# Designed miniproteins, single chains, continued (2), part 91

Each design is a single chain, and the fold is of that chain. pLDDT is the mean over its residues in the fold that is shown.

## One batch from the design tools (miniprotein)

Design m7356
Fold by ESMFold2-Fast:
Parts: structure tokens; C-alpha cells; sequence
Structure m7356 (fold): chain A 69 residues (1-69)
């Protein structure tokens, strides 16, 4: 569905923005290479899991994540 695709794209963009912060922290010596690689694995797993959620559950998860930002 177009709505599910839009929500997954929004989640992907949020993960990409967090990824930019993580990369900047790595450049500043605040994170190790292993910690950056751990973030990448979690990000990939999060997107895969989210893609398998029904639309209503994906909406609830995304709303919760956005409320924490």
C-alpha cells in the first residue's frame, strides 16, 4: 500500500539522519568502528522488521519513535 511505503520511507529517512550523527561521532572519536557497525546492523534489522509489520502496527511504532524525538 502507498501508506505503508510512505511510512517505511519516513523510517528509512529517520535512520539515515541518525546515521549521519553516528558517522560524525565516529569522526570526533566518540564512537569505535565496532559501535558504528553495530548501529548499521540494528538499522538493517529495524527496517526489515518494520517492513513485515501490518500497517496499523507500523503506524503505532513510528508514532512512538517520533514522540521520543
Amino acid sequence: SAEKEALLEQLKKLIEEVGKIVEKMYEQGKLTKEEVETFKRISEGTLETASKLPLDKLKEVLALLLSGL
Scores: mean pLDDT 81

Design m7357
Fold by ESMFold2-Fast:
Structure m7357 (fold): chain A 116 residues (1-116)
Amino acid sequence: APVVARVSRDGVTVEARAPTAEQAAQAERLARLLAEALAPLGAETGPIAVGVAVDGDEATVAVESTEPVSEEAARRIAAAIKEAAEAAGIKKITVRSSNPAILAAAEALGLKAEMA
């Protein structure tokens, strides 16, 4: 899917992709909300890169941190993703990461988690 939005704030970079123009507005909104929600964590934990793919009422959010994240930071990242997705009207969310702490935190919140 094409890149429809790229948002950067306080060490957080979000790149959003959507397959159609109708889904582009939702993907752009989710990208903005993710950048805002994760900005405090980007300042505390170091740079956070987020990839978003929206398809209908579903989204995949891929999250990578360049620095190790604590269990508390992982929980805050997962909570921010859930909050942003709910605010954007996303009903089903999959979190992807190479960081097992982020995946465990996402699963604890009832989100689908996949190793990147």
Scores: mean pLDDT 83

Design m7358
Fold by ESMFold2-Fast:
Structure m7358 (fold): chain A 67 residues (1-67)
Amino acid sequence: GTEEELLRLLTEELGLPEETARRIVELAREDPDAATRELVRLYIDGKIEISPEQGRRIGRLLAELAR
């Protein structure tokens, strides 16, 4: 499902710990803008690297989870 695809992307491709990725998925269901801000913060803090393609995929998955 969408949650599993987002969790896999965050853990396997972005290298986030499962606990952090699960929190982002839960946040995305309630407030996708807050989930986006958290991902941007992780990027600024140097904890993840996001390509433009990965960013587009994340945006689509976040939008789908909010519905």
Scores: mean pLDDT 84

Design m7359
Fold by ESMFold2-Fast:
Structure m7359 (fold): chain A 73 residues (1-73)
Amino acid sequence: SSLERVKQVGRAIADALEKAGYTEEAEKIRKEIEEAKSPEEASQVVIRGVNAAQKAGVEDEAVAAAQAASQAL
């Protein structure tokens, strides 16, 4: 489903943030992505996750993880 695919992308971004040491940001994104009830809501969480990764300096890693997760479904 489109919702599950977007959620998987959000989880991958959260994992990239956690690996970079941004555990609190990763936990926030994971919680919000699991609570998302529509692809639109999940997409907004993904956008926030990418913004957090940009601020953390790990945007490239987060984008690569998101692309890999999208292909795995």
Scores: mean pLDDT 83

Design m7360
Fold by ESMFold2-Fast:
Structure m7360 (fold): chain A 76 residues (1-76)
Amino acid sequence: SAEEEVRRIIDDFLEALKNAKTDEQLERVVAALASYLDTLPPEQKELAIAYLRSRLPELDPRAAAAVEALIARVEA
């Protein structure tokens, strides 16, 4: 399903965020995630954002803050 595909892709981004060791690497992953979210229809984008929010506790504080800032920009 489209929902399963979106969750799988977000899971891949979450793993990349967890593996980002430098601020430069983190910025690249966040930029790629932003680009991915921009390709999604509104309903799938809402699903992706909700799923991403539910997984924020798994991220370190810097990665979590960067993703929260991205979500705020996307929802503006």
Scores: mean pLDDT 87

Design m7361
Fold by ESMFold2-Fast:
Structure m7361 (fold): chain A 101 residues (1-101)
Amino acid sequence: IEEKLKEYEELIKKAVEFFSKIFEVPKEKLEEILKKAKELLGLALEDEVLSKEPLEQLILASVFLAIELVTGIEVSKEVLESHDVSEELYERIKELYKKAT
């Protein structure tokens, strides 16, 4: 898992930077969001069900949830759907995080 997270780090960074601009996230929170997104993606990659999902959707769901957890900004269902992140995928990552914390 750690090796895969290193390979995906650049993709996660780009997603964090892009969506942080859209959600008007303060720049000082970007590092915390990146760390949280990597943590969430790690949990998803270890889950038997979520590990079978497309990597792009797992990265996007992890980034959106990290923004929500770090900033308190609600990511709308419309934003999730526009990026092919299902409500089920998003809620499952939230549940994995609650159990891991």
Scores: mean pLDDT 79

Design m7362
Fold by ESMFold2-Fast:
Structure m7362 (fold): chain A 80 residues (1-80)
Amino acid sequence: AEIDELIARVKQIPKENLKQALEDMRKALKLPKDHPVVKRAEEAIEKGNYDEAKELLATLVRAMVENGRVDEARAILAKY
């Protein structure tokens, strides 16, 4: 029920913090570094495509909520 608030927080993450936010979300979801969404987000950050990177991070936040990890998502986003 808090997904819209969490997605709004993702869009507020400063560009310099996107790489760390991606790593925090990847670890919380226990995804490998070569996971397709993780790789796409890393490539988007590297190319300066920050809007695309934030959409991919939003996808990870939705996955965290769907898997009952809302408190972990909130804690990660509260750092930024």
Scores: mean pLDDT 86

Design m7363
Fold by ESMFold2-Fast:
Structure m7363 (fold): chain A 113 residues (1-113)
Amino acid sequence: SVEEMRALLRAAGAEVEALMDRLLAALAGDPEARARLEALRAEYRAAWERLLATLAGPLDEFAAQLTEVLQITQDIADLARASGNPEAEAVADEIQAVVGDTAVRLLALREAA
């Protein structure tokens, strides 16, 4: 149901926000990487809100917003890898895993509706 999709997305969103705080902490010694991550976090928040708005909309619109969220999480992972910080890379991998699992589960719930 749409309510199950909203609950899943809100729970995943909260987990990703906590992981982004950990990623910022891991990058404490890199002000440029932190500034870039803050910009990507803002883009992620906007894309996540757009995804929430499309949960009951046309499938192509939903898929496009989901793809945008996945692309931003890839950009975050690329930033973490470029830092050379193993803690940052590990946290970014966790973000990608959470968002990827959430995407698979959202698609399954939408197809069942």
Scores: mean pLDDT 85

Design m7364
Fold by ESMFold2-Fast:
Structure m7364 (fold): chain A 90 residues (1-90)
Amino acid sequence: AEKLEKQGDEALAAGDNLAAARQYFLAGSIYYNEGDLERAIELFERAAEVGDPLTSGQALLELSRVLEDMGKYEESEEYRKRSQELGGSP
């Protein structure tokens, strides 16, 4: 996970926002699967910040799922709405 975060930071520094978002998204997914919900949130937020609209939408959808697992249902609904706006999907 740490290696993917570094690769994301390097891609962002090189101006490759899509590659950066992809690496952050993968790191977030690893933390989520390991049960580190707080780290998963941080990485999905970073992926959403730097990605294209589709990638950001997907990251916000995953963030919504993590928040639901934490019992934060209202915050989960807000991120789900943002995901729909950015992903171009209903």
Scores: mean pLDDT 78

Design m7365
Fold by ESMFold2-Fast:
Structure m7365 (fold): chain A 71 residues (1-71)
Amino acid sequence: MSEELEKEVTFAVSIIYFAVTLVALRNAKAPEEKIKLAEEGIDKLVEMSKDPNVTVEEIKAFTEEMKKKLE
């Protein structure tokens, strides 16, 4: 897999994960703070996707940090 393709796949998987998590949190009537955190995670990943200098490692690190905060 090329580095560019790995980056695109990593963004897609991360965004899908948080989108699914957001839907699950809303359906479970989770605290508004958790819902907002998931929304912020998606927004940040979208912003990172516009930056050509972002690395796969940075995307993975951010995704892991956000997953931990949602737990």
Scores: mean pLDDT 81

Design m7366
Fold by ESMFold2-Fast:
Formats: structure tokens, sequence, C-alpha cells
Structure m7366 (fold): chain A 55 residues (1-55)
């Protein structure tokens, strides 16, 4: 439904905002910590899963 697509797009935006936040921390600190790297990989996986649901 249109409402489901809008909700999934909102979830996508939240995930992208978190990725941007982590990337800014990486630029500031020069590298990810192991915890930040795991969080980044998890967020990328969630974005991929949402992309598949929207296809």
Amino acid sequence: SREEVERLNAEMQELLDEIVKLMKERIKNGSFTDEEKKKYDELVKKVTELRERLA
C-alpha cells in the first residue's frame, strides 16, 4: 500500500541519517572503532533489506 511505502521510506531515511552520523564520526576520528564498524555494517544490511522490500 502507499502508506506502507511511505513508512518504509521513513525507515530508510532514519537508517541513512544514522549512517551519515557514523561517517561524520569516522571523518572526525580517522577510523571506526570495532563497535562503530559493526553498527555501520548492521545499518547497511537493514538498508539492503528495506530496498528488497521496496522492489
Scores: mean pLDDT 80

Design m7367
Fold by ESMFold2-Fast:
Structure m7367 (fold): chain A 59 residues (1-59)
Amino acid sequence: MSKEAKELLIQIAEEDAEEVEKTDPEKAKEIRKLIEKLKNAKSEEEAYELGVEITKLVG
């Protein structure tokens, strides 16, 4: 995953977390924890797996 693709994915996930927070603040908190892990991901594989987990929580 390129740096630009990772930054775009983080931005989209943060926007999705804001929408989820309006109906389910606890779920939004879990999404935000995964976003922080994504920001600190050491490998493209780790970043991809975290992105998939965020997508599953968003719906």
Scores: mean pLDDT 79

Design m7368
Fold by ESMFold2-Fast:
Structure m7368 (fold): chain A 105 residues (1-105)
Amino acid sequence: MKEKILRLLQEMKRILEEIIRLASDNPELVEVARRALQEADRVIKLVKENKPFDEIILEIGRLAQLAGEIELLAEKYGMPEVVDLARRAIELATEILDLVLEEKA
């Protein structure tokens, strides 16, 4: 389970890095994407250190919220490729959350 969660988080990081690359001329979107990338790194650290599931769940929730902010900004600025990537990031956050909840049970 832990290995699968870490793989999905690494996929999330790749998506966020691609969002930063595509949105490089949009400082507002880049800032939110960088915050999401930092949050993904925080979740990875918590998982690797076997921190309590309630703390991991809270941070995944924050990551999903940041991905939602990226989607909203990408729609506002007319960046459909970034919208699609942000939606994929939200899907990954949901899958990670489901796996963490399954492991906690």
Scores: mean pLDDT 87

Design m7369
Fold by ESMFold2-Fast:
Structure m7369 (fold): chain A 69 residues (1-69)
Amino acid sequence: SVQNQMNQQVQNFTGMINQQQNSGVPISDITSNGNSMQNSWVSQVSTTHPSYSSSFSTQLSNAMNSQLS
């Protein structure tokens, strides 16, 4: 399902952020890269499944904010 694919992508995104933090990537670079990835993925979902785009955007934003806090 679309929901399962989005949930998996959010988990993958969290893993990417954790890997960058553990590798010593500056928070500013993690934030910039994370925002770019979020914009790209949300844009894609907005085109294919627009009803899910807001929820997906919120989940991705929350994941990044939780990891960087």
Scores: mean pLDDT 84

Design m7370
Fold by ESMFold2-Fast:
Structure m7370 (fold): chain A 77 residues (1-77)
Amino acid sequence: MRLQLRARRQLHAGQNANQADFPLNDRARALQLGPRLNQLLLRNGDRYFLYFDNPQQRQAFLNGLRALGVPVLPGTP
């Protein structure tokens, strides 16, 4: 089942940052969780980043990446 994730491309003032990142080579696997995430991805070097409305959405995304075999690093809170 595809996850309904709420993500945004940039931080907004007054909102807590719930950033997730993953390796460049795992982009195709990450997009299996939500193909529209492609429009929200930011690239920095060898990684992609996106931002979520809340920590629950971020955690759901990270759990989905792990289920697909994508190596995820524990991010700072």
Scores: mean pLDDT 62

Design m7371
Fold by ESMFold2-Fast:
Structure m7371 (fold): chain A 58 residues (1-58)
Amino acid sequence: SSLQTIVDTAVEQDNPEAVVMAARELARLGRTDQALELAELAEKAGMHKASEEARKIA
């Protein structure tokens, strides 16, 4: 999925901020369900702090 691609790219580039920025954009667009899914995928990938911040944004 596109959300998984965001997480995979963030892991490869060691850039957890990309996940947080994507969550902010999804929340701005009213897609809080997708922002929460992105946070869950980030947590499973080991980006615990980015996941926590994304959940707070959603």
Scores: mean pLDDT 84

Design m7372
Fold by ESMFold2-Fast:
Structure m7372 (fold): chain A 110 residues (1-110)
Amino acid sequence: SLVSRIAALALRIIGLLFELELLSKKLPEEVQKKIEEVIELVREVVKLAMKLPDEKAVEILEELLKILEETLKKLKELIEKGAPEEELLKVVEETKKKIEELKKKVEELL
C-alpha cells in the first residue's frame, strides 16, 4: 500500500539522517554546521511531504532519499581520500540547494 511505502521511505530517510549526524561529528566544525542545516531542512521537507496526497508524498520522499544516499556516498568517498574541507563543503552546499528546491516544490503543492 502507499501508506506502507511512505512509512518505509520516511524510516529509511531518518536512518540516513542518523548516519549523516554520526559522520559529521568526525568532520571540521564548518562542515558539521552545514550538515546540521541539511538535517534540519530534510526533517522540514519530510514534515511538509506528509501533508501531501499519498502519491505525491511517495514521489517527494523517493527524490529526497536519492539526494541523501548520493550525498552520503560522496562524503564517505571524500573522507576516505582525505579530501580538503572545501570539497566536503561543496558537496554539502550542493545537497542543501537540492533540498531547498525540493522544499519549494512541496510548498507550491500545498
Scores: mean pLDDT 90

Design m7373
Fold by ESMFold2-Fast:
Structure m7373 (fold): chain A 77 residues (1-77)
Amino acid sequence: SDAAIENIRKLAATGATPLALIALGYALRSPDPRVRIEAARALGEIGGPRARALLEQALRTETDPEVRAALEEALAR
C-alpha cells in the first residue's frame, strides 16, 4: 500500500536502529512487491552489516525479478 511505502521511506531516515531494522525485515516479507522493493532500497540506504544480512536473506527466497533487482542493487552499495 502507499501508506506502507511512505512509512518505509521514513524508516530509512532513522538509520540502523533495532526497531527500523525489525520493521524493514517484516516489510521484505510483504505480499505487495512494491513494499518489498522500497524495503530493499531503505536497507540499502541505511547500510551496515545487519542491513546487508537482511538483504542477503531476502534475496535467497525472493522470486519476483523486480524485487530481486532492487535487493541486488542495495547489496552493491
Scores: mean pLDDT 83

Design m7374
Fold by ESMFold2-Fast:
Structure m7374 (fold): chain A 67 residues (1-67)
Amino acid sequence: AAEKVTVNIVGKDTAETVEALKEAIEEAMKKAGYEVEVKELDKNLSEEAKKKVEEAKEIAEKGNKEL
């Protein structure tokens, strides 16, 4: 069974970037053997979500570097 990872992305102003990040994170995590659930958060949670988005970005960059 694969470990479940949840990633939250916020980017109403940058819809194209949000979609690209969703796909990149899902594919990178699936290749690493993880089950990934990527969710788009509402702008009401944008302040709290900013920190989580930064963490998700770092995880994606680490996976890409090890590729």
Scores: mean pLDDT 61

Design m7375
Fold by ESMFold2-Fast:
Structure m7375 (fold): chain A 59 residues (1-59)
Amino acid sequence: MEEFEEELERMIRVAKALYDQGLLDEAKQVFDYAIEKAKELGRPELAERIKKEYEKLTS
């Protein structure tokens, strides 16, 4: 789980950097992909956390 969580955390950081640069569509694509991957790996709690990170950015 640690390795999968680290990979997803890195994707979240990349998505946040894209959002900060005004690349909103690209940032959303990365968040959506990370959420899908977390669910596919059977980690719904990780998917919820990623979703909340995106919601915070789009406040």
Scores: mean pLDDT 78

Design m7376
Fold by ESMFold2-Fast:
Structure m7376 (fold): chain A 80 residues (1-80)
Amino acid sequence: AEEEARRALEKLERQRENLLKARDEFADSPVVSALLEEMIELVERAIEEMREALERGDPEKALEIYRETQERLDELWRRA
């Protein structure tokens, strides 16, 4: 559980890095840039919440946050 949660956090941190790169590439597109900013905010908040859950010894909660965040990211992409 804790190992899975740590790996999920690492994946989310990599997703954040990729989103930041995409934001820079699409800086001249206001609609795409706004969507990427919303995704970045969602991911950054999830990273913080997952770290807090792991620090508290709750890896199951961290994994729940990860799954919910992935679902919300998919929803945002479908809206675009």
Scores: mean pLDDT 84

Design m7378
Fold by ESMFold2-Fast:
Structure m7378 (fold): chain A 63 residues (1-63)
Amino acid sequence: SELVEELEKELKRHPNMTKEQQIKLVETYAINAKIRNDKEGFQELLDLLEKMGALETVKKLLG
């Protein structure tokens, strides 16, 4: 997914981000994937959030 590639570049540009800041960035990209109807990118970003331990963020994004 193009969105996931852009996210990886953004994370690499800001290596000093806190875990909370990283979770918020991934959440923002997941919202954008949902708006664009990028189902594959949305699922990949949800899986990333779950691996990061952001389960409440995952629940919020699923409705």
Scores: mean pLDDT 84

Design m7379
Fold by ESMFold2-Fast:
Parts: sequence; structure tokens; C-alpha cells
Structure m7379 (fold): chain A 71 residues (1-71)
Amino acid sequence: MEEIVERAKKLLEEAKKLAQKHIDSGDMEKARLAVEAIRLAKEAIENAGTDPERAQKLVDEAERLLKEAKA
């Protein structure tokens, strides 16, 4: 549980930085991917204590979106 929360928090901070970077550069599609990753990471933190399986899936999806936003 603590590991999922820690991982989700790191993803949240990375996604926030990436969203700001793409907004500043005018890459709206990559900015949207990063913003969606922020949403999923927050949802993972909220669900980690009550539904750790769902939280893990949310973390995995946020990581995929961040990879697309970095490409």
C-alpha cells in the first residue's frame, strides 16, 4: 500500500512538470496526456487504501500516458 502511494505521488509530480512544459511549448495533445496522468495518479492515491488492485491499474495507466507524453 505505501509503495503504491509513493509511486503514485512520484508520477503525480512528474506529470505536473510535464504538463506545464507542454503547455508552455504549445503542445496541447501532450499536455492533455500529462493532465490525464495527473488525474489517474490522484485517483490511485485515493484508492490505495480501499482498492489496492484498482490503484495499481491506475498507476500503470498513468505511466503509459506519461510515456506517450514524453515521446
Scores: mean pLDDT 83

Design m7380
Fold by ESMFold2-Fast:
Structure m7380 (fold): chain A 68 residues (1-68)
Amino acid sequence: MAPELSPLERAVLDLLFEHDPEPLTPAEIARALGVSPSAVSRALRRLEALGLVRRVGRGYVVNPEAVP
């Protein structure tokens, strides 16, 4: 029942799971994955709209309600 995710959206989500509960900024995620900050911001917006991540201060974390 997980929504269909792009490879970048899955990579962003997996990275946030690795660092949970530490919030990561779009710039930190972009650096870790070797992609543009704009691509990461788009992926994070999609994941937040799906309820899979939430914003905390300047960064994002996995939404605990989305973790099995």
Scores: mean pLDDT 77

Design m7381
Fold by ESMFold2-Fast:
Structure m7381 (fold): chain A 62 residues (1-62)
Amino acid sequence: SQQAEEAYNRGNVLFAQGKADEAAEAYKRALELDPSNAVWGPKARKRLKEILDAKAGIKTID
């Protein structure tokens, strides 16, 4: 869907600008509109997880 792709692209722009919370909301919207997208879905899920994990203070074990 065009709306899902637009939300994904908005997420990428916001992420590049360091607007992590806004990027997370845009990625969530994209995945809600097209949860099974094989083209950008995996990348959107990965970015969203990275943002949410960082916000939650999840430590990477070195």
Scores: mean pLDDT 78

Design m7382
Fold by ESMFold2-Fast:
Structure m7382 (fold): chain A 86 residues (1-86)
Amino acid sequence: AWNNLGNALSNLGRLDEAVKAYEEAIRIKPDFAEAWNNLGNALRDLGRLDEAVKAYEEALRIKPDYAEALDNLTKLVIPMAVERAL
């Protein structure tokens, strides 16, 4: 329910409310890898990049074979490393 609400809020561009909905999903089920990945996506879109990295890392800790979370983390970390060098 909370994860689905977060997805709906994210689709509406209400990213701050989407983050709160995903955080509630995680509070109820801390091992919810999909909610951690979705939280990472919303945090990334808000420019909260260090928090997005941590959310993707938690999704991968829970589900190491989570290809989408690994792809999202890789695409975010590589540009951040380049930007921090500038």
Scores: mean pLDDT 82

Design m7383
Fold by ESMFold2-Fast:
Structure m7383 (fold): chain A 68 residues (1-68)
Amino acid sequence: MAEELEQAVENIVNSIEKIEIKKIENDPSLKEEEKKKKIEEVKKEKEELLKRGLEKARETGEWLEELM
């Protein structure tokens, strides 16, 4: 069960990261430098979220519902 929950967290976080990055890249109101900064921030935030999510998934599966 915990392994399945960890896989779910990984897939969800990766999907969200991809969507957010694409949204930033396609935002016509942002300059290229602003896009790069926002993309780097998204990557950093999602990396932290993934690490915390995997740790919590190992401790309790109920945590995943609160994350989503």
Scores: mean pLDDT 75

Design m7384
Fold by ESMFold2-Fast:
Structure m7384 (fold): chain A 48 residues (1-48)
Amino acid sequence: DPIFKEAVDIIEKKYLDPWEIREAIQRLKKAIDEGAKTVSELLEKIGL
């Protein structure tokens, strides 16, 4: 999923802690499951 990949790349640039990256990725997966369709919606769902 290109939208998910782009959102992950943004998270990895903003967080330095691997645990925070993992948590943010988990939240992205939930946001996609809840119907988020754009990178902007995914970032809003995780507070970015």
Scores: mean pLDDT 77

Design m7385
Fold by ESMFold2-Fast:
Structure m7385 (fold): chain A 66 residues (1-66)
Amino acid sequence: MAKEREELRKLLREGARHLLAQGYSPEQILEALEKNLRELVARGEISEEEAEELLEMAREVLEELT
């Protein structure tokens, strides 16, 4: 639902701010997230669709913060 996506976006924004404050670039953050999401999909912990949605939200959040 839209509310659930908004909550996830808030969590991604907080995590992204933390990593940016530590000196990671937006590109490094997205690469690390994509790798971790692919591993979670391979382990069956999340779906491919869920991983893609999370990656899209992270990209939007990083665009807002930079």
Scores: mean pLDDT 79

Design m7386
Fold by ESMFold2-Fast:
Structure m7386 (fold): chain A 83 residues (1-83)
Amino acid sequence: SKEEKIEKAREHIEKALEALKNKDYETAIEHAKEALKLAKEVGDKELELEAEILLGVLEIIAAVNKDEELLKKIEEALEEAKK
């Protein structure tokens, strides 16, 4: 179960990076959010940090593009991570 969650978290990070490369920011946020959730559930701090860095990069992109809806989605993802 723990190993399965770690593998799924890594898969979500890979999918988030691929979506980011394709400028599919909504998909990138959803995968980074799920990776962060799974990483926190298993206590994998390295995966938590990777997902948080991805969300931070997406936040910078959204701010530069003045995309208020993307900023809101990223803020929601980070807020869920605090639980």
Scores: mean pLDDT 84

Design m7387
Fold by ESMFold2-Fast:
Structure m7387 (fold): chain A 94 residues (1-94)
Amino acid sequence: SEEAERVRQLVREIFKILEEMRKKASPELQKKIDELIRLFGELLQAYADGDEERFKKIYDEAYKVLDELRKKAPPEMQPLIDKVRALLDEIRAI
């Protein structure tokens, strides 16, 4: 469906931003970024499976990890985290 393709495109854009952040991040922040990459992969699978309950749980967990990452991230990285959050909000609106 067009909605499923849009979700895949948004998640792909999130992965690109996370990979860019990972290259600039400390080892501690890389660990949190790796956790987010895994969660967004699981989110995409839950969406493909039509598992709305699992999708919501992973969505809420990804939001929590993003908030934790933002608190520990240097100021230069915070706008990239805010972009990931905005893309995640777009996924939820579909």
Scores: mean pLDDT 87

Design m7388
Fold by ESMFold2-Fast:
Structure m7388 (fold): chain A 75 residues (1-75)
Amino acid sequence: AEEAAIREAFARLEPEVLEEARRLLAAGREDLVREAIEAARRLAEEYRRQGRELEAELLERLAERLERLLREARA
């Protein structure tokens, strides 16, 4: 139940975060997208230390997707 709720919350939030990242990149705010990537990675490490592996994996996946958007915007 808890694992399903976490997956559902992430599935809902992830598209919104990615859309905001695209808007920030279009506005030239690569700095804010980089900060978001760093924050997601730090939070993933913290969750992993707590044994919260699912949340850590989802945050790492989000960080990877944000990095992909950043690379595409710079190409």
Scores: mean pLDDT 85

Design m7389
Fold by ESMFold2-Fast:
Structure m7389 (fold): chain A 55 residues (1-55)
Amino acid sequence: MTPLAEALKAAAEASTNPEVRKAFRDAVEYIEKGDREKAQEAAERGSLALAQHQA
């Protein structure tokens, strides 16, 4: 597993927000499928949702 996929899985499991958790899990699935562009988009959505939830 790539270090990025591992980090995103950890972030998803550590998050209490279901929307953030789902976005990071989607990013991991795209990484595992080899779709790097979709994975980046999902990771960006998760990061934005996390920032908006915490701000």
Scores: mean pLDDT 75

Design m7390
Fold by ESMFold2-Fast:
Structure m7390 (fold): chain A 66 residues (1-66)
Amino acid sequence: MREEAERELREAEELLEELLRIGRESLPLPEEMLPLLPLGPQGIVELLRRKIEEARRRLRELEERE
């Protein structure tokens, strides 16, 4: 469980960094993110930041129980 939450956090952080880098380079979105096109780049960034926050909160709960 904790390992899964940590993995999800890392994956979300990597995706956010990649998206921000793409924005600076004016590159098209990766195919993996095409289903999120209706949200636009700003919506995708917000979605990823929310996932990071949720994963961090989940990890904190696990740490507090240990």
Scores: mean pLDDT 64

Design m7391
Fold by ESMFold2-Fast:
Structure m7391 (fold): chain A 91 residues (1-91)
Amino acid sequence: AVEAARRAAEAAAEAARVAAEAGAVRGAMGAGAGAVAAATGVASGAGEEGARAAARAARRGAEAAREEGAEEAARAAEEAAREAERAAEEA
């Protein structure tokens, strides 16, 4: 559970970095919110809820990145969403 949440936070942080480098401001904000949600869930003991929130934020980030034309950032955010979904299943 903790390891899956850590991977979700790392994937979301990477997605935020990719989005920022691509200039996808909205995508980076969504991925960053996912990283915060995953980390907060670990810290507060609300792992499953935090992971579900991270997955939703990452999917919103992916949609925003596509609207901004940053396809690479959108794919990174989708990967972050999958890791967050895995963390929720392990919680």
Scores: mean pLDDT 75

Design m7392
Fold by ESMFold2-Fast:
Structure m7392 (fold): chain A 80 residues (1-80)
Amino acid sequence: SMEELKKEFEEVLKEAEKKIEEMKSWSLEETKKAYEEIKKKLLEAAEKIFPHLSEEEREEASLKILKILSEAEKVLKEKE
C-alpha cells in the first residue's frame, strides 16, 4: 500500500539520520564506509517509492534525500 511504502521510506530516512549522528564518534575509515551504506540505502528506498509518487512528491522526497546526504558529507568532511 502507499501508506506502507511511505512508512518504509520515512524509516530509511530516520535510520540514516541516526547513523549520521553515530558517525560523529567513528573513525574516518568507518565514516567513509557508513557514508557509502547510507547512499546505497537511500537509493534503494528511492527506487521503491518513486514510481508510486507524483512529480511533486518525487521532488519533495529528493530534497529530503539531498538534505541527509549533505549532513553525512559534512560529518565526513569535518573528519578529513
Scores: mean pLDDT 85

